# Ledger of designs, part 61: designed miniproteins, single chains, continued (5)

Each design is a single chain, and the fold is of that chain. pLDDT is the mean over its residues in the fold that is shown.

## One batch from the design tools (miniprotein)

Design m18241
Fold by ESMFold2-Fast:
Structure m18241 (fold): chain A 64 residues (1-64)
Amino acid sequence: GAADKVAEAAKRYGGADDAIAERVAALFEQGRGDLGGALLVTRAGASAEQAQKVAEVAKEEGLI
């Protein structure tokens, strides 16, 4: 589903582990993409550009 694709993007583009990727996907599903992006930057070490790539996947999946 949409959450699985966002979780995969968080791992692939954001450098997140499985636990962080699932939390990021859940935040995007809750309409909290702001917190999902912040979690990627603070916990996965993603750049703003990498976090934006994950947000684009969430947008393609209709979560934002």
Scores: mean pLDDT 86

Design m18242
Fold by ESMFold2-Fast:
Structure m18242 (fold): chain A 66 residues (1-66)
Amino acid sequence: DEFERAVERIKELLEKSLQADPFEAEVYLALAEIIYAIMKLVPENQGRPEIEEVEKLIDEARERLA
C-alpha cells in the first residue's frame, strides 16, 4: 500500500529529525513535508485519519525547530 509506505517514511524521517542536530533535523523535516504534500494530492487519501496524524507531527517538529 503506497499510502501506508508514505506514512511510515514520514514517521521515520521525523524520528531521525528528533535525534539529529538542528541543521540535519531541518533536512529530514523538509523531506517529510515533501512526502506529505505529495500524499495530500491523491484524492483517495483525503479524509484519512493518518493524514491528520502526520500533519500534527510535522507541525510539532517544525515548531520545535523554530
Scores: mean pLDDT 78

Design m18243
Fold by ESMFold2-Fast:
Structure m18243 (fold): chain A 62 residues (1-62)
Amino acid sequence: MSLKELILRLIALELRLIGLELDLELARKRGDEEKAAELEREIKRIEKEIEELRKKIEELEK
């Protein structure tokens, strides 16, 4: 996988994270605790993927 592909994947994951955070805010405002819990779990998963991908990008930039 090229450095450009990794950067594009990182951008896609960060955009997805923003979308999930907005959905979480809406779920909380609506009192949808079940959906809020699901979104919190998904956010944690995406945050971990972003961390792993950032480490790979740093390694390839050198």
Scores: mean pLDDT 83

Design m18244
Fold by ESMFold2-Fast:
Structure m18244 (fold): chain A 69 residues (1-69)
Amino acid sequence: MEEKVNEILKKTEEEVQKLRDAGDRAIAAVKADPVTAGAIPETQRFMDAQIEKVREEGEKKAKELAEKL
């Protein structure tokens, strides 16, 4: 059962890393176009919010599962 808690935490970190990689690529694409460069701060805030949400949900699931053990 503790293995399931570790699995959730691992998947959460993998999702966070994927979001960071996707965000970096999105920002690089926006930065390459002067017309869309103004959207970089908005794109960054959106990615930061998604990362925080994924971490919060993952930690909550891990805590709830650990509490049931």
Scores: mean pLDDT 75

Design m18245
Fold by ESMFold2-Fast:
Structure m18245 (fold): chain A 114 residues (1-114)
Amino acid sequence: MTVTQSGGGTFPEGGSVTLTSKYSGENVVLISWWQERPGEPLRFVASINLKTGETKYAPEVEGRVTISYDKEKKTSYLTMTDLKPEDTAVYYQLAVGENPPRLVFGEGVQVTVV
């Protein structure tokens, strides 16, 4: 199982970005996105359950962030709108698999809001 991320860069305050992550392998059951700001703990942003379609969002980003998933392409998307300087961080996608149980983070993508 691997996770390959793209869509980072420098974006204007008040703008939007869509981060893309492609996973490989079978039996992936959950995708989640995590934010790492300098000097801060890794923070949950959003998740989607691939069996049920259930989504969850951190309260701080609810309404600004949307997680989606394309089953055929094995690709997840994190769309962030109304970007703030506080959104400047590295964003990691975590893929959770079954049989065997596996947790794989992508390499992360840097988002900078100016």
Scores: mean pLDDT 83

Design m18246
Fold by ESMFold2-Fast:
Structure m18246 (fold): chain A 70 residues (1-70)
Amino acid sequence: SQQAQQYAQQGIDAYSAGDLDKAEEYAQKALELDPNNEAARYVLEAIEATRAGDLEGAQRHYQQALQLLS
């Protein structure tokens, strides 16, 4: 849905601002509205990779989320 895509975008915006907790909340809200929202899933994967110190994985997942919303 359009609302789910807006939450996914807010998740990306929060992630790029370094607010991982807020990014996680927005991505989860997107998935509550649309469980198949790939952009939100990639945001969560980027957050998990960032917290694990996997900078390459984080970058890849972040770019995948951006591509789905462009």
Scores: mean pLDDT 87

Design m18247
Fold by ESMFold2-Fast:
Structure m18247 (fold): chain A 77 residues (1-77)
Amino acid sequence: MKLLKVVIESPKPLDFAPIIEAVKQNNGRILTFSSPKKGVYELYIETDKPEELKAELEKIVSSQGGRILSFEEVESM
């Protein structure tokens, strides 16, 4: 299981329902959710399928007019 840090920018409020569903479909779980500034969202996600989840999240976020600013594997010992 990999821990991912995902940073998303959206000019409008993001619909998280398809994001939550994509995480579940990739055997994952959202650990934390925060918004450090208006229109920016930070998610920490555990998943066994980081590359598949990345591809799905890019499609979902782009369909809502947003973009992924970073997608980073965090090594926790």
Scores: mean pLDDT 81

Design m18248
Fold by ESMFold2-Fast:
Structure m18248 (fold): chain A 72 residues (1-72)
Amino acid sequence: EDYKKKIEEYQERIKENPNDVEAWINLGREYMKLKEYDKAIEYYTRAIELDPNNLEAQSLLEAARMLKAAAD
């Protein structure tokens, strides 16, 4: 329940400011908690497109890809 509310809050932030890198990263983190790794990969990739030198987003993308590979 709480994760759905957070997802909606981050989606609203992105709708108002599509360049909000932190919101894209946090959206990915919520989908990681849901084990929706494809969505997490998509959102971390968006964050990297906006900020290619963002080490946090790069590390999280690698983690999401590894967890997806382990799950499938």
Scores: mean pLDDT 86

Design m18249
Fold by ESMFold2-Fast:
Parts: structure tokens; C-alpha cells; sequence
Structure m18249 (fold): chain A 91 residues (1-91)
């Protein structure tokens, strides 16, 4: 599905922008909030992952900070889950 492939590309681009913004502000994603929101979903959709990512960024800015390494690990986890969703859509 071309529409799904395009949507996935836009989600990855949005994630890269959010990670970059968090890193530049020195207040990154809150890993605990991201993990908690993500763990609530047994089969996370792209929308659910985006929501979890936005909540983690918000809490990170307000209450804490992550190291660049932790931000990169969160990005990799998001990309991995996105790839799994793509495989299901193409099956």
C-alpha cells in the first residue's frame, strides 16, 4: 500500500525532528514515560506510537532529560516497531 508506505516515511521524519528538537533543547525524551505509554499497547499502531513519543517528549521537557544515547535508543525502538507494522500490512 503506497499510502501506508508514505505515512510510515512521514512518521519517521516526524520522529527525527522530535529527537533533534529534544537534543537541541538539552531536555530529551523521558524514557520511563515513553516505555509506560508504549507498554500499554500489545500491538502498537503508528498513531499509538506517535502519541507515546509526544508524551515522552513533553514530560522530558518539563521534568527531566535524557542523554543523546538514550534518545538514539528510543528512536531505534520506534523504527523497529514501525518496520514490524509494515511487514504485517504487506502480508
Amino acid sequence: DEARARSRALQLELLEELVKAAEENGRGLNEEVFREEFAKHTTPSLEEMEKAMREAVKVGIENGKLTPKEIEELRAAYEEALEALRREAEA
Scores: mean pLDDT 53

Design m18250
Fold by ESMFold2-Fast:
Structure m18250 (fold): chain A 59 residues (1-59)
Amino acid sequence: GRELWESLSPKAQRILEAALRDPDASTREIAEAAGVSVGTLYSHFPSKEALLDAVARIV
């Protein structure tokens, strides 16, 4: 929900928005679209599966 989205850091929000826009994108493509390094993405979401689970919880 919206409250869960608003509780996230700005970088986490960008990562989730990029993943929501293209769920078939690689973690590298998602990180690039979000404007973060792959390492930063993995610091927020330890796997592609965790990232997609987070997207599902927001939508």
Scores: mean pLDDT 77

Design m18251
Fold by ESMFold2-Fast:
Structure m18251 (fold): chain A 61 residues (1-61)
Amino acid sequence: MEPSLVDLVREAARHLTPEQRLEFMRLVVEAGDRLAQTTDPAEQARIVEELRKKLRELLAS
């Protein structure tokens, strides 16, 4: 089962270093700002998918 964004956030909090955690928080804030700019579900899904991709890349670092 594909993990939800919340599951990825929770997993990231457990496995990231303090430096990676700061970068993760920055990515979340940026995504939150973009989500606040739109009510379109398709755009919201795109923003969430981009965040998910960036979180996977950060975890692979």
Scores: mean pLDDT 74

Design m18252
Fold by ESMFold2-Fast:
Structure m18252 (fold): chain A 66 residues (1-66)
Amino acid sequence: MELSEEELRKALEEAERLIREGKANNSALAQYARFKKELGLETTPEEEAALAEAEKIRAEKAAQAA
């Protein structure tokens, strides 16, 4: 599923709000990094690390689901 630019912006704002409120976990940080990349924004090393960890977990789940 590919979100429109407007939907991505709204999702980015929601994720940023959760991060600001200290309610974000690593999954939320990874999703924030993904939205930033989709919008052409620069990510921090911490956001890149969270995204890489989330992708690793996804790959492991896909391998086990076979």
Scores: mean pLDDT 73

Design m18253
Fold by ESMFold2-Fast:
Structure m18253 (fold): chain A 58 residues (1-58)
Amino acid sequence: MEEVLKKVREIAEKYGLSEEEIEAAVLSARDALEAGADPETILKNLEKSLKEYKKERE
């Protein structure tokens, strides 16, 4: 679990999220992992969401 949460934080930082947004993403990923979601699916969904978010910011 910790390795996946570290990757979530790294991806969020890469896309320029604020610390509050990074913490929200980590909490959401932790909840999803505890609910039995696939780590690869969590990371793909995060990357997709952040790509859309970055387009709106730029």
Scores: mean pLDDT 77

Design m18254
Fold by ESMFold2-Fast:
Structure m18254 (fold): chain A 65 residues (1-65)
Amino acid sequence: LEEVKKKALEDLDGTEEYLKEKGKLTEELKKKIEEYKEKIAAAKSQEEVHEIVGEFQEFLKKHLA
């Protein structure tokens, strides 16, 4: 579980850094990334972590369209 959480958080950090480099990291998006990081940290199972990551990716697709 902790390994899965660590990887998910690293992936979110990479996404945040990418968005910052592209000048697309708004205050709203940064707050949402922090919110998803908190959800991942609080997750009780590997399945829950995967679902949260999926929700985050879905959010990004809709927000950046």
Scores: mean pLDDT 77

Design m18255
Fold by ESMFold2-Fast:
Structure m18255 (fold): chain A 61 residues (1-61)
Amino acid sequence: MSEEEKEKKIEETVEKAVKLYRLAHPDATDEQIEAIKKRLKEQLEKMYKENPELAEHVIEN
């Protein structure tokens, strides 16, 4: 898998998670959402480095 494909999948997963979070927490501020986006992106990038099989499973489910 290319670096570009990996980055795109991470970004799509983060966007889905953020939409779900906004549904559960409609009062969340934009600053809180940006912090969550950054944290999730960093965690997914770390997962891809340490265990790419697990990262793929998390993204696809």
Scores: mean pLDDT 75

Design m18256
Fold by ESMFold2-Fast:
Structure m18256 (fold): chain A 74 residues (1-74)
Amino acid sequence: SSMILEELKEEILRRVKELMERHPEWSEEQLDAAAAYITGELIDETEKKTGYKLTKEEIDELNKAAREVLEELR
């Protein structure tokens, strides 16, 4: 569902922004690793709660969005 993907994307971006705000001392490598971990955890949680299985393309889009936010806020 496109609605599930949009809600998940918004939550990922919110959590990544919070991560950067709480950890200004972290390196780019540490932030990238933490953002990827958060993205994976939120995907797993959403799949369990909704029963919707994300495609590889949807997962790639979410990881790209998280990375773009990290680059924008650097």
Scores: mean pLDDT 82

Design m18257
Fold by ESMFold2-Fast:
Structure m18257 (fold): chain A 64 residues (1-64)
Amino acid sequence: SESILNEMKELVEKELKDDPELAKKVIELIEQGRGDAAASLLLNNGYEELARKLGELWKKYLES
């Protein structure tokens, strides 16, 4: 649903305020339907907790 996608985007923008370029790439992957790739990109950049939260929201999005 749009609501969950917006929550994911807002979470990424909030947590990556100091890395807007990474935030943009993560959001682009989410918009492309590549939520797993978005979470992996966060993990590879050291954002382990954010990656876990994003993965849970992505799973919830796929179930809605």
Scores: mean pLDDT 85

Design m18258
Fold by ESMFold2-Fast:
Structure m18258 (fold): chain A 68 residues (1-68)
Amino acid sequence: DLETLAAIGELGAAIYAEHGGNEEGKALAVRLASRALELGLSPEQIRELIRLLEEEGVEAVERRLEEL
C-alpha cells in the first residue's frame, strides 16, 4: 500500500514535469495517477507507466491506462 502510494506519487510528479509544470499538467497528473490507483495497479505496473512516459510521452500513458 505505501509502496503503491509512493509509485503513484512518482507517476504524478513525472507527468506534471513532462507537461511543463503548469496547471494543465497538474490536472493531467491528478487524472492519470487517480486512474492508475482506481485500476489497482501494482508498484511494478506503475513503474512501467513511468518508463513508458519517459520513452513515448503522456499520450502513450493515457492509451495504456485505457487498455487496462
Scores: mean pLDDT 81

Design m18259
Fold by ESMFold2-Fast:
Structure m18259 (fold): chain A 86 residues (1-86)
Amino acid sequence: EREELEREMEELARRAEEAAAAGDEETVLELARRLAELARRLGDDRAAAALETQVEATEIAARIKDEEERKAALEALHAEAKAAAA
């Protein structure tokens, strides 16, 4: 039923906003993918394509950010080890 799908989309959108506020990027991506699926089921191909593009862009950004954060964490560990050894 269309109304049921629309309610599910509203709930998922709300949860995505809550996850975004909490900094939970993984949950935001998961919910965005589900929203895209529901949009396609509703026949809203434009909204689905926009969400799919947003998910892809966010995944690319997250990979770049993850690599940067990994490098920063390694640099911090190296600095701590050097300070402790001094």
Scores: mean pLDDT 74

Design m18260
Fold by ESMFold2-Fast:
Structure m18260 (fold): chain A 104 residues (1-104)
Amino acid sequence: PPTPQARLLLEAQRLLAETTDPEERLAGLIALLRQMPPGESIPVELEGQMVILSREPTEAELQALVDRLEENGASPEVVAAVREAVAAGVSAEEFLRLLHRLLS
């Protein structure tokens, strides 16, 4: 059988390919994150760009994702709010929920 990591990656890819509803996609990605072993990562779509999100991301990794949002034209107000949350120490799940609230 596939490894747990390979199965979660396949499920994440299927979810991104088959799910068009943003709420359903968010719920599915959070469910996958909760099932991931420490040290694993999944693909996530942010503002039309595919990025890799670790289950336990560092502040630097999350700030790099915010840099990508800024480069792709996210508003300065959204970028500033997300940077402040990241500096305060958000989890991957909290980061995804915050992006959904600010970009929806």
Scores: mean pLDDT 72

Design m18261
Fold by ESMFold2-Fast:
Parts: C-alpha cells; sequence; structure tokens
Structure m18261 (fold): chain A 76 residues (1-76)
C-alpha cells in the first residue's frame, strides 16, 4: 500500500539521520533518530509492507545498533 511504502521510506530516512548524527558524535540525536526508525518499521509492518523490504531495513538497523552499543538500547 502507499502508506506502507511511505513508512518504509520514513524508516530509511531516519536510519540515515541516525548514521549522520553518529558520524558527528551526537549520540543523543543518533539514538532519537534510531527510535523513530524502529517506530516507522513497526508501522510499515502493520500496514502490510512486503517482508523482503522490512528485512532489508532490519539488516540496516542491526548494523547501526552495533555502532550505538547494546547497553544504550537495553537501558531504554
Amino acid sequence: SPAAQQALRDAGRELRKAIEALKNGDYEKAVEEFKRAIDAMRRARELGAPQDAVDSLIDFARELAKKLGEEELAEE
């Protein structure tokens, strides 16, 4: 659906913003944008996004999560 496609695009955009914030040493912003990306991925799944598109974003998010550190994500 168009709404699912938009949610996938939103997730990708927020992941890119999180990476840019991380590159700049802004860890608070990186975590905030990462959380927005996760919310957008959840919404995309609920709206019926294709599994392969969701999996691609999950792989990208998993790589970013390694750079942010599991401790910060677990203490959320």
Scores: mean pLDDT 73

Design m18262
Fold by ESMFold2-Fast:
Structure m18262 (fold): chain A 115 residues (1-115)
Amino acid sequence: MEYLKEWIREGYRRAGLPLPSDEELEQLAKELKPTFIAVLEENIAAFERYKQDGVAKDPEKEKEYAARLRELTEKGAPVVEIQNLFVEALKEDAFGPETAEAAIEGVRRQLEKIK
């Protein structure tokens, strides 16, 4: 439960929104847990499709972004940071099989902390 509360709190911080109270975070974490699990599982399914069908338009940038995604995963970075980095990779034409695999690894590790 604490992991999901911190994830919600970090999301509010990054959005520049007033932080919910601890009681509000506890309630939000309980209500949103099934939704968070479903979203992460859908992200994994989407990345598996990119891994099979995708080719990065810039393969050198793909390697760079894949390495950065793995670093975030190893550091236990919030899902929001992982999501922001893969969106950045998409905008930079760097999203392909290597970035998809790195993103899958990151999302799977976050899913383990929630389940």
Scores: mean pLDDT 78

Design m18263
Fold by ESMFold2-Fast:
Structure m18263 (fold): chain A 56 residues (1-56)
Amino acid sequence: DSADIERGNRLTEYLLRNEEKLEKLREQARTSSPEESERLREKLRKFERDLQERLR
């Protein structure tokens, strides 16, 4: 099932890439426009919160 396969892959990659993604997103936010930076910062906060809860 495509949905099951994608979900499993996304879960694994989500956890592994989240830390690197956060750093990349922060760097992008610094060079992006104010509106994009704010959206990226919100995404970073959500990712950090979810990551912390997942890595309990």
Scores: mean pLDDT 67

Design m18264
Fold by ESMFold2-Fast:
Structure m18264 (fold): chain A 54 residues (1-54)
Amino acid sequence: MAMEEMIRLQRNIVEAGDLLLKAGVSEQEARDFLSSNALVNPEGALEEARKLLE
């Protein structure tokens, strides 16, 4: 569980960052978003990224 959870959270953060960059968000804006959202709510980071791009 612990290892699987860490891998899942890391994947979620990476996917959120990749999604933002593919959508044309700057690297700095993507980093700021991840720092504000992924560190606070890593499980919801991907959904927040998708919502931002909607």
Scores: mean pLDDT 72

Design m18265
Fold by ESMFold2-Fast:
Structure m18265 (fold): chain A 83 residues (1-83)
Amino acid sequence: DKYLEEGKRLQAQGKLDEAIKQYEKAIAADPNNAEAYNNLGHVLALQGKLEEAAEYYEKALALDPNNEEAKKNLELVKKKLEE
């Protein structure tokens, strides 16, 4: 997915708002793209938007319950929300 790959590139450069736009386009093109939801959650977590990040990780896991990365990231975000 071109949008997913561009989002990853922008995220790696710290261009978080631009990465969000690309992940939103990836989701619009394929609403079942679990990786796009996981990566959107990642960017939101990097911005300190932990509640929103958790929602997108949960969406990714609803679409792909075996996504180990989304599972670990959700656990880390939930732990940070506790303290």
Scores: mean pLDDT 86

Design m18266
Fold by ESMFold2-Fast:
Structure m18266 (fold): chain A 66 residues (1-66)
Amino acid sequence: SKEKEELLKKARELIMESASKTVEAIGYFVRSISTGSEEDRKKGEEYQKESLELDKKAQELLEKAK
C-alpha cells in the first residue's frame, strides 16, 4: 500500500541519518582516544545518543509497516 511505502521510505531516511551520526560519533571517539580530549569524548556521546534515538524511531516506523 501507499502508506507502507511512505513508512518504509521514512524509516530508510532515519536509518541513513542514524548511520551518519554513528560515523560522526566514531570520529570524535577516535580523536578523544588520540588526544585525551574530554570535549571530543562528550561530542562522540552526543552523536551516539542522537544515532540511537533515530534508530529507535526508524524501528517504530518499520513495525507500523508490517
Scores: mean pLDDT 89

Design m18267
Fold by ESMFold2-Fast:
Structure m18267 (fold): chain A 71 residues (1-71)
Amino acid sequence: LREEAAKLEEKALEAYKNGDYDTAIEYFQRAIELYEQELKKAEAEGNTALADGYKRAIDRLQKKIDELKKK
C-alpha cells in the first residue's frame, strides 16, 4: 500500500513535469487517500511514529495540490 502511494506520487510528478497539472492533482489526491487509510490503521494500532509519518506525507501532498491549483 505504501508502495502504491509512492507510485501514484511518481505518476503525479511525471504529469507535473509535462505541464498536466490537473492529472498531477488527481494522482496526488489518490496518494493522499491511500496514506489516510494507512494512517487510520497505524493510529488504531497505537503506532505513533508511523502515524506521524503518514500525517507528514499527507500534509506535504496537500500543500503540493494547493501550489498546483494556483498555477
Scores: mean pLDDT 81

Design m18268
Fold by ESMFold2-Fast:
Structure m18268 (fold): chain A 86 residues (1-86)
Amino acid sequence: DTVTVVVTGATDEAIQAFIDEADAMARAGKKVTVTVSGTTVTITIEGGREGDVLRVIGTAVELALQGHSVKSTTSGNTITITIGPA
């Protein structure tokens, strides 16, 4: 099944962090697609597993440790992460 992670409100630094993690996942053999539109990053993981989702959540946790406000909600196969100001 395909898992979609939508990151909203991302700064340029946060956008780059999610792109870097998606690239790392792709290099590990995952079929990952990243689309950037303004402050929104959409990451689609074909055959996504719990560990793949945890990697993306880990990036959001690191941003929270840097002082950003982070919220996460889940609806079916879609996880929405909202990044606020530091």
Scores: mean pLDDT 77

Design m18269
Fold by ESMFold2-Fast:
Structure m18269 (fold): chain A 69 residues (1-69)
Amino acid sequence: SEREKIVEAMRKLLERAAERARQVDPSLPTELPEIDIPADTSVEELKEQVRAMARALGLTDEEIEELLK
């Protein structure tokens, strides 16, 4: 489903965030936070969250759209 695809994109972004954060500060934990998505959150809102997260990680607009396809 579209929702499952977005959750998977969020997971991949969190993995990249953890990797990049450890490159800046190696003392940071490797463990990923749990992804808690409210049932009432729309697919559009989830896509906005993915885009915001990816931009914070320094991904390009092209890379962000690839994650959401």
Scores: mean pLDDT 72

Design m18270
Fold by ESMFold2-Fast:
Structure m18270 (fold): chain A 71 residues (1-71)
Amino acid sequence: LTEAQRLEVEGSLHQIAGAIALRMGDNKEAAEHYRLAAEYFERAAEAAEDPEEAERLRRTAERLRELAEKL
């Protein structure tokens, strides 16, 4: 795995954990996981070689931050 791919995987794992926490009714845990996922996707965007991939990753990070803020 490249650095960007490793960071994207970590972000995806936190996104999944956040979704599970949300389903369980733990909004605080869900928000924490979504914030961590956003941080990993942001870092993945910085490590990405392809500008289009970087933009996709940044958009995902922003959506996750917005979701966390609404919880």
Scores: mean pLDDT 88

Design m18271
Fold by ESMFold2-Fast:
Structure m18271 (fold): chain A 84 residues (1-84)
Amino acid sequence: KYLEIEEKVRKEAKELVEEVKKLKEKDLPLEEKKKVVEEAIKKLEEMKKKLIEESVGSPELLEELEKYKEEIEKIGKELEEKAK
């Protein structure tokens, strides 16, 4: 029950982080890259909110999702600096 939900959420969160990491290699306008980063952050926040509302997220999973959000935000800042 909880393990299935946690595994699915972890997989989705990791996929979002990997998608954002791949932006470093893509020849896309900065504005499009920023949109992908913002969408990934929104999806992570929605996942956290859903876990809290359903009371199925462990404190460890919620902390892990927060770390993924921070990593995505850091990559977003690096992309902006690289474009200057």
Scores: mean pLDDT 78

Design m18272
Fold by ESMFold2-Fast:
Structure m18272 (fold): chain A 78 residues (1-78)
Amino acid sequence: MSKEELEREVNRALALMALSVTDLALKNNPNPSIDDLRAQISLLRRAQRLAEEAGDEELVERARKKIEELERKLKELE
């Protein structure tokens, strides 16, 4: 309702959308390339920053864990 509350809700929504897009991409391509993984990690890092600005600690942790998972997968392919 306040400007600050609206900004937090927008940032949270954008972070959730980024996570959803990443999850959907992984479901549609279970064998992602190195370039696919790098693009998804980049998107998740942006989602993590948006979640931090929104003050949503659960969403920050969710993004962090997903980044760690994809970085581990990337190292296995290198």
Scores: mean pLDDT 82

Design m18273
Fold by ESMFold2-Fast:
Structure m18273 (fold): chain A 83 residues (1-83)
Amino acid sequence: EPEVIGEGTIPGASDAGRELARNAAELAKHMDDPERVAELQRRIRENAERIRKTANVTGRDLALGGPPVKADEPLRARVWLAP
């Protein structure tokens, strides 16, 4: 669901970070199961990639001072709307 919120935190980064931490904890519990370890490592990598992509796009918009008319993710659309 699209929603416009004041800029302060990269959208979705905190959630991805929490999932990453949770997956790391599960990894530690199941180190003796190589298949589970491989699955958790893959999930951790995907979460890190999501954070990276979101951070790069948000940083660009912040530096340039103008979001595109059409956004791939509605949650970050119009983050930089001047009164």
Scores: mean pLDDT 54

Design m18274
Fold by ESMFold2-Fast:
Structure m18274 (fold): chain A 116 residues (1-116)
Amino acid sequence: MEVTLTVRVRAEGEHLDLDKAIEAAKAAGFEVVSARQREDGRLELELRMTLPDDPAAAQDKVGRFLLALGELGAKRIEVEVSVEGSPDAPNVDRVGAAVQGTARRLAEVLSREMEA
């Protein structure tokens, strides 16, 4: 069974390049629904992917993208995840929880690795 994963990302960093962030999202397998850079340099991205209802696969895809944002100089990454599929499928909630957990962990690591 397939699920549709929607990831909303807000990222802060000096000299964050919107075009490179879009390329990183596409390289991770996401469709870019919307992408915007604010006057303060903050990036706002809405990304979508259809994939199997596998929490590990979803974690890998989102993790790869967030790490790529870190390599582009992103600091302070905020991620909101929604998952659409069968409402009664246990794996839909598990995919959402797994991705949100990975995003929270990576945001913490990126905040620390600026000097480590």
Scores: mean pLDDT 75

Design m18275
Fold by ESMFold2-Fast:
Structure m18275 (fold): chain A 65 residues (1-65)
Amino acid sequence: SIMEEAGAYTVVIAASVLGMEAEIREENGKVVVEIYTRTEEQYKKALELKEKAEKAGLEVEVHKL
C-alpha cells in the first residue's frame, strides 16, 4: 500500500542518517526494509529502529556484514 511504501522510505532515510545501508524489498505484495550493519553499535541502533518500525506495522530485517 502507499502508506507501507511511505513508511518503508522513512525507515531507509532513518538508517541512512545513522550511517547504515538499507534497501526496500517487495515479496508477495509485502514491503520489507533490509538494513545492513558493519559494527555492533550499528547493529544495536538497527534493532531499535526495527522495533519502532514494527510497532508501526512495517517489516524490517537486520543483517550483519
Scores: mean pLDDT 82

Design m18276
Fold by ESMFold2-Fast:
Structure m18276 (fold): chain A 70 residues (1-70)
Amino acid sequence: SPVQETLRKLLREYGLSEEQIEEALREFERWLKTLSPLDVVGLTAQRLAELGLSREQVLDAVNAIEETLQ
């Protein structure tokens, strides 16, 4: 998925481990299949903040995801 590849690239650039990236992408894929786009964006923002991303990094990632989910 282009969305998953974009998120993988950003998380790697932000310094997350491959284990953290794979776990986050697995959660994101589950959300994409079961939730509304708004809920996917909200939960992704919360999860990225929990993983230690700055507010600015979370906003950048959310914006990239929203552009692809349109």
Scores: mean pLDDT 81

Design m18277
Fold by ESMFold2-Fast:
Structure m18277 (fold): chain A 63 residues (1-63)
Amino acid sequence: SADEKRRELEEEIRRLREEIERLQEEAVRAAIAGDLETAKELSARIRELEREIKELEAELREL
């Protein structure tokens, strides 16, 4: 059903946002430590997850 699919999309978006929060904390710690390569890699991963969230939010709007 549309309601079940909506709940699944919302749950996936929630999980991805929690992952972004963890990666943001790691990126800040890496930057403070002067590990610019790790900070850059983590920032790239965060951007990928943000793109995934936008796609899921678009699907959610079409329901």
Scores: mean pLDDT 89

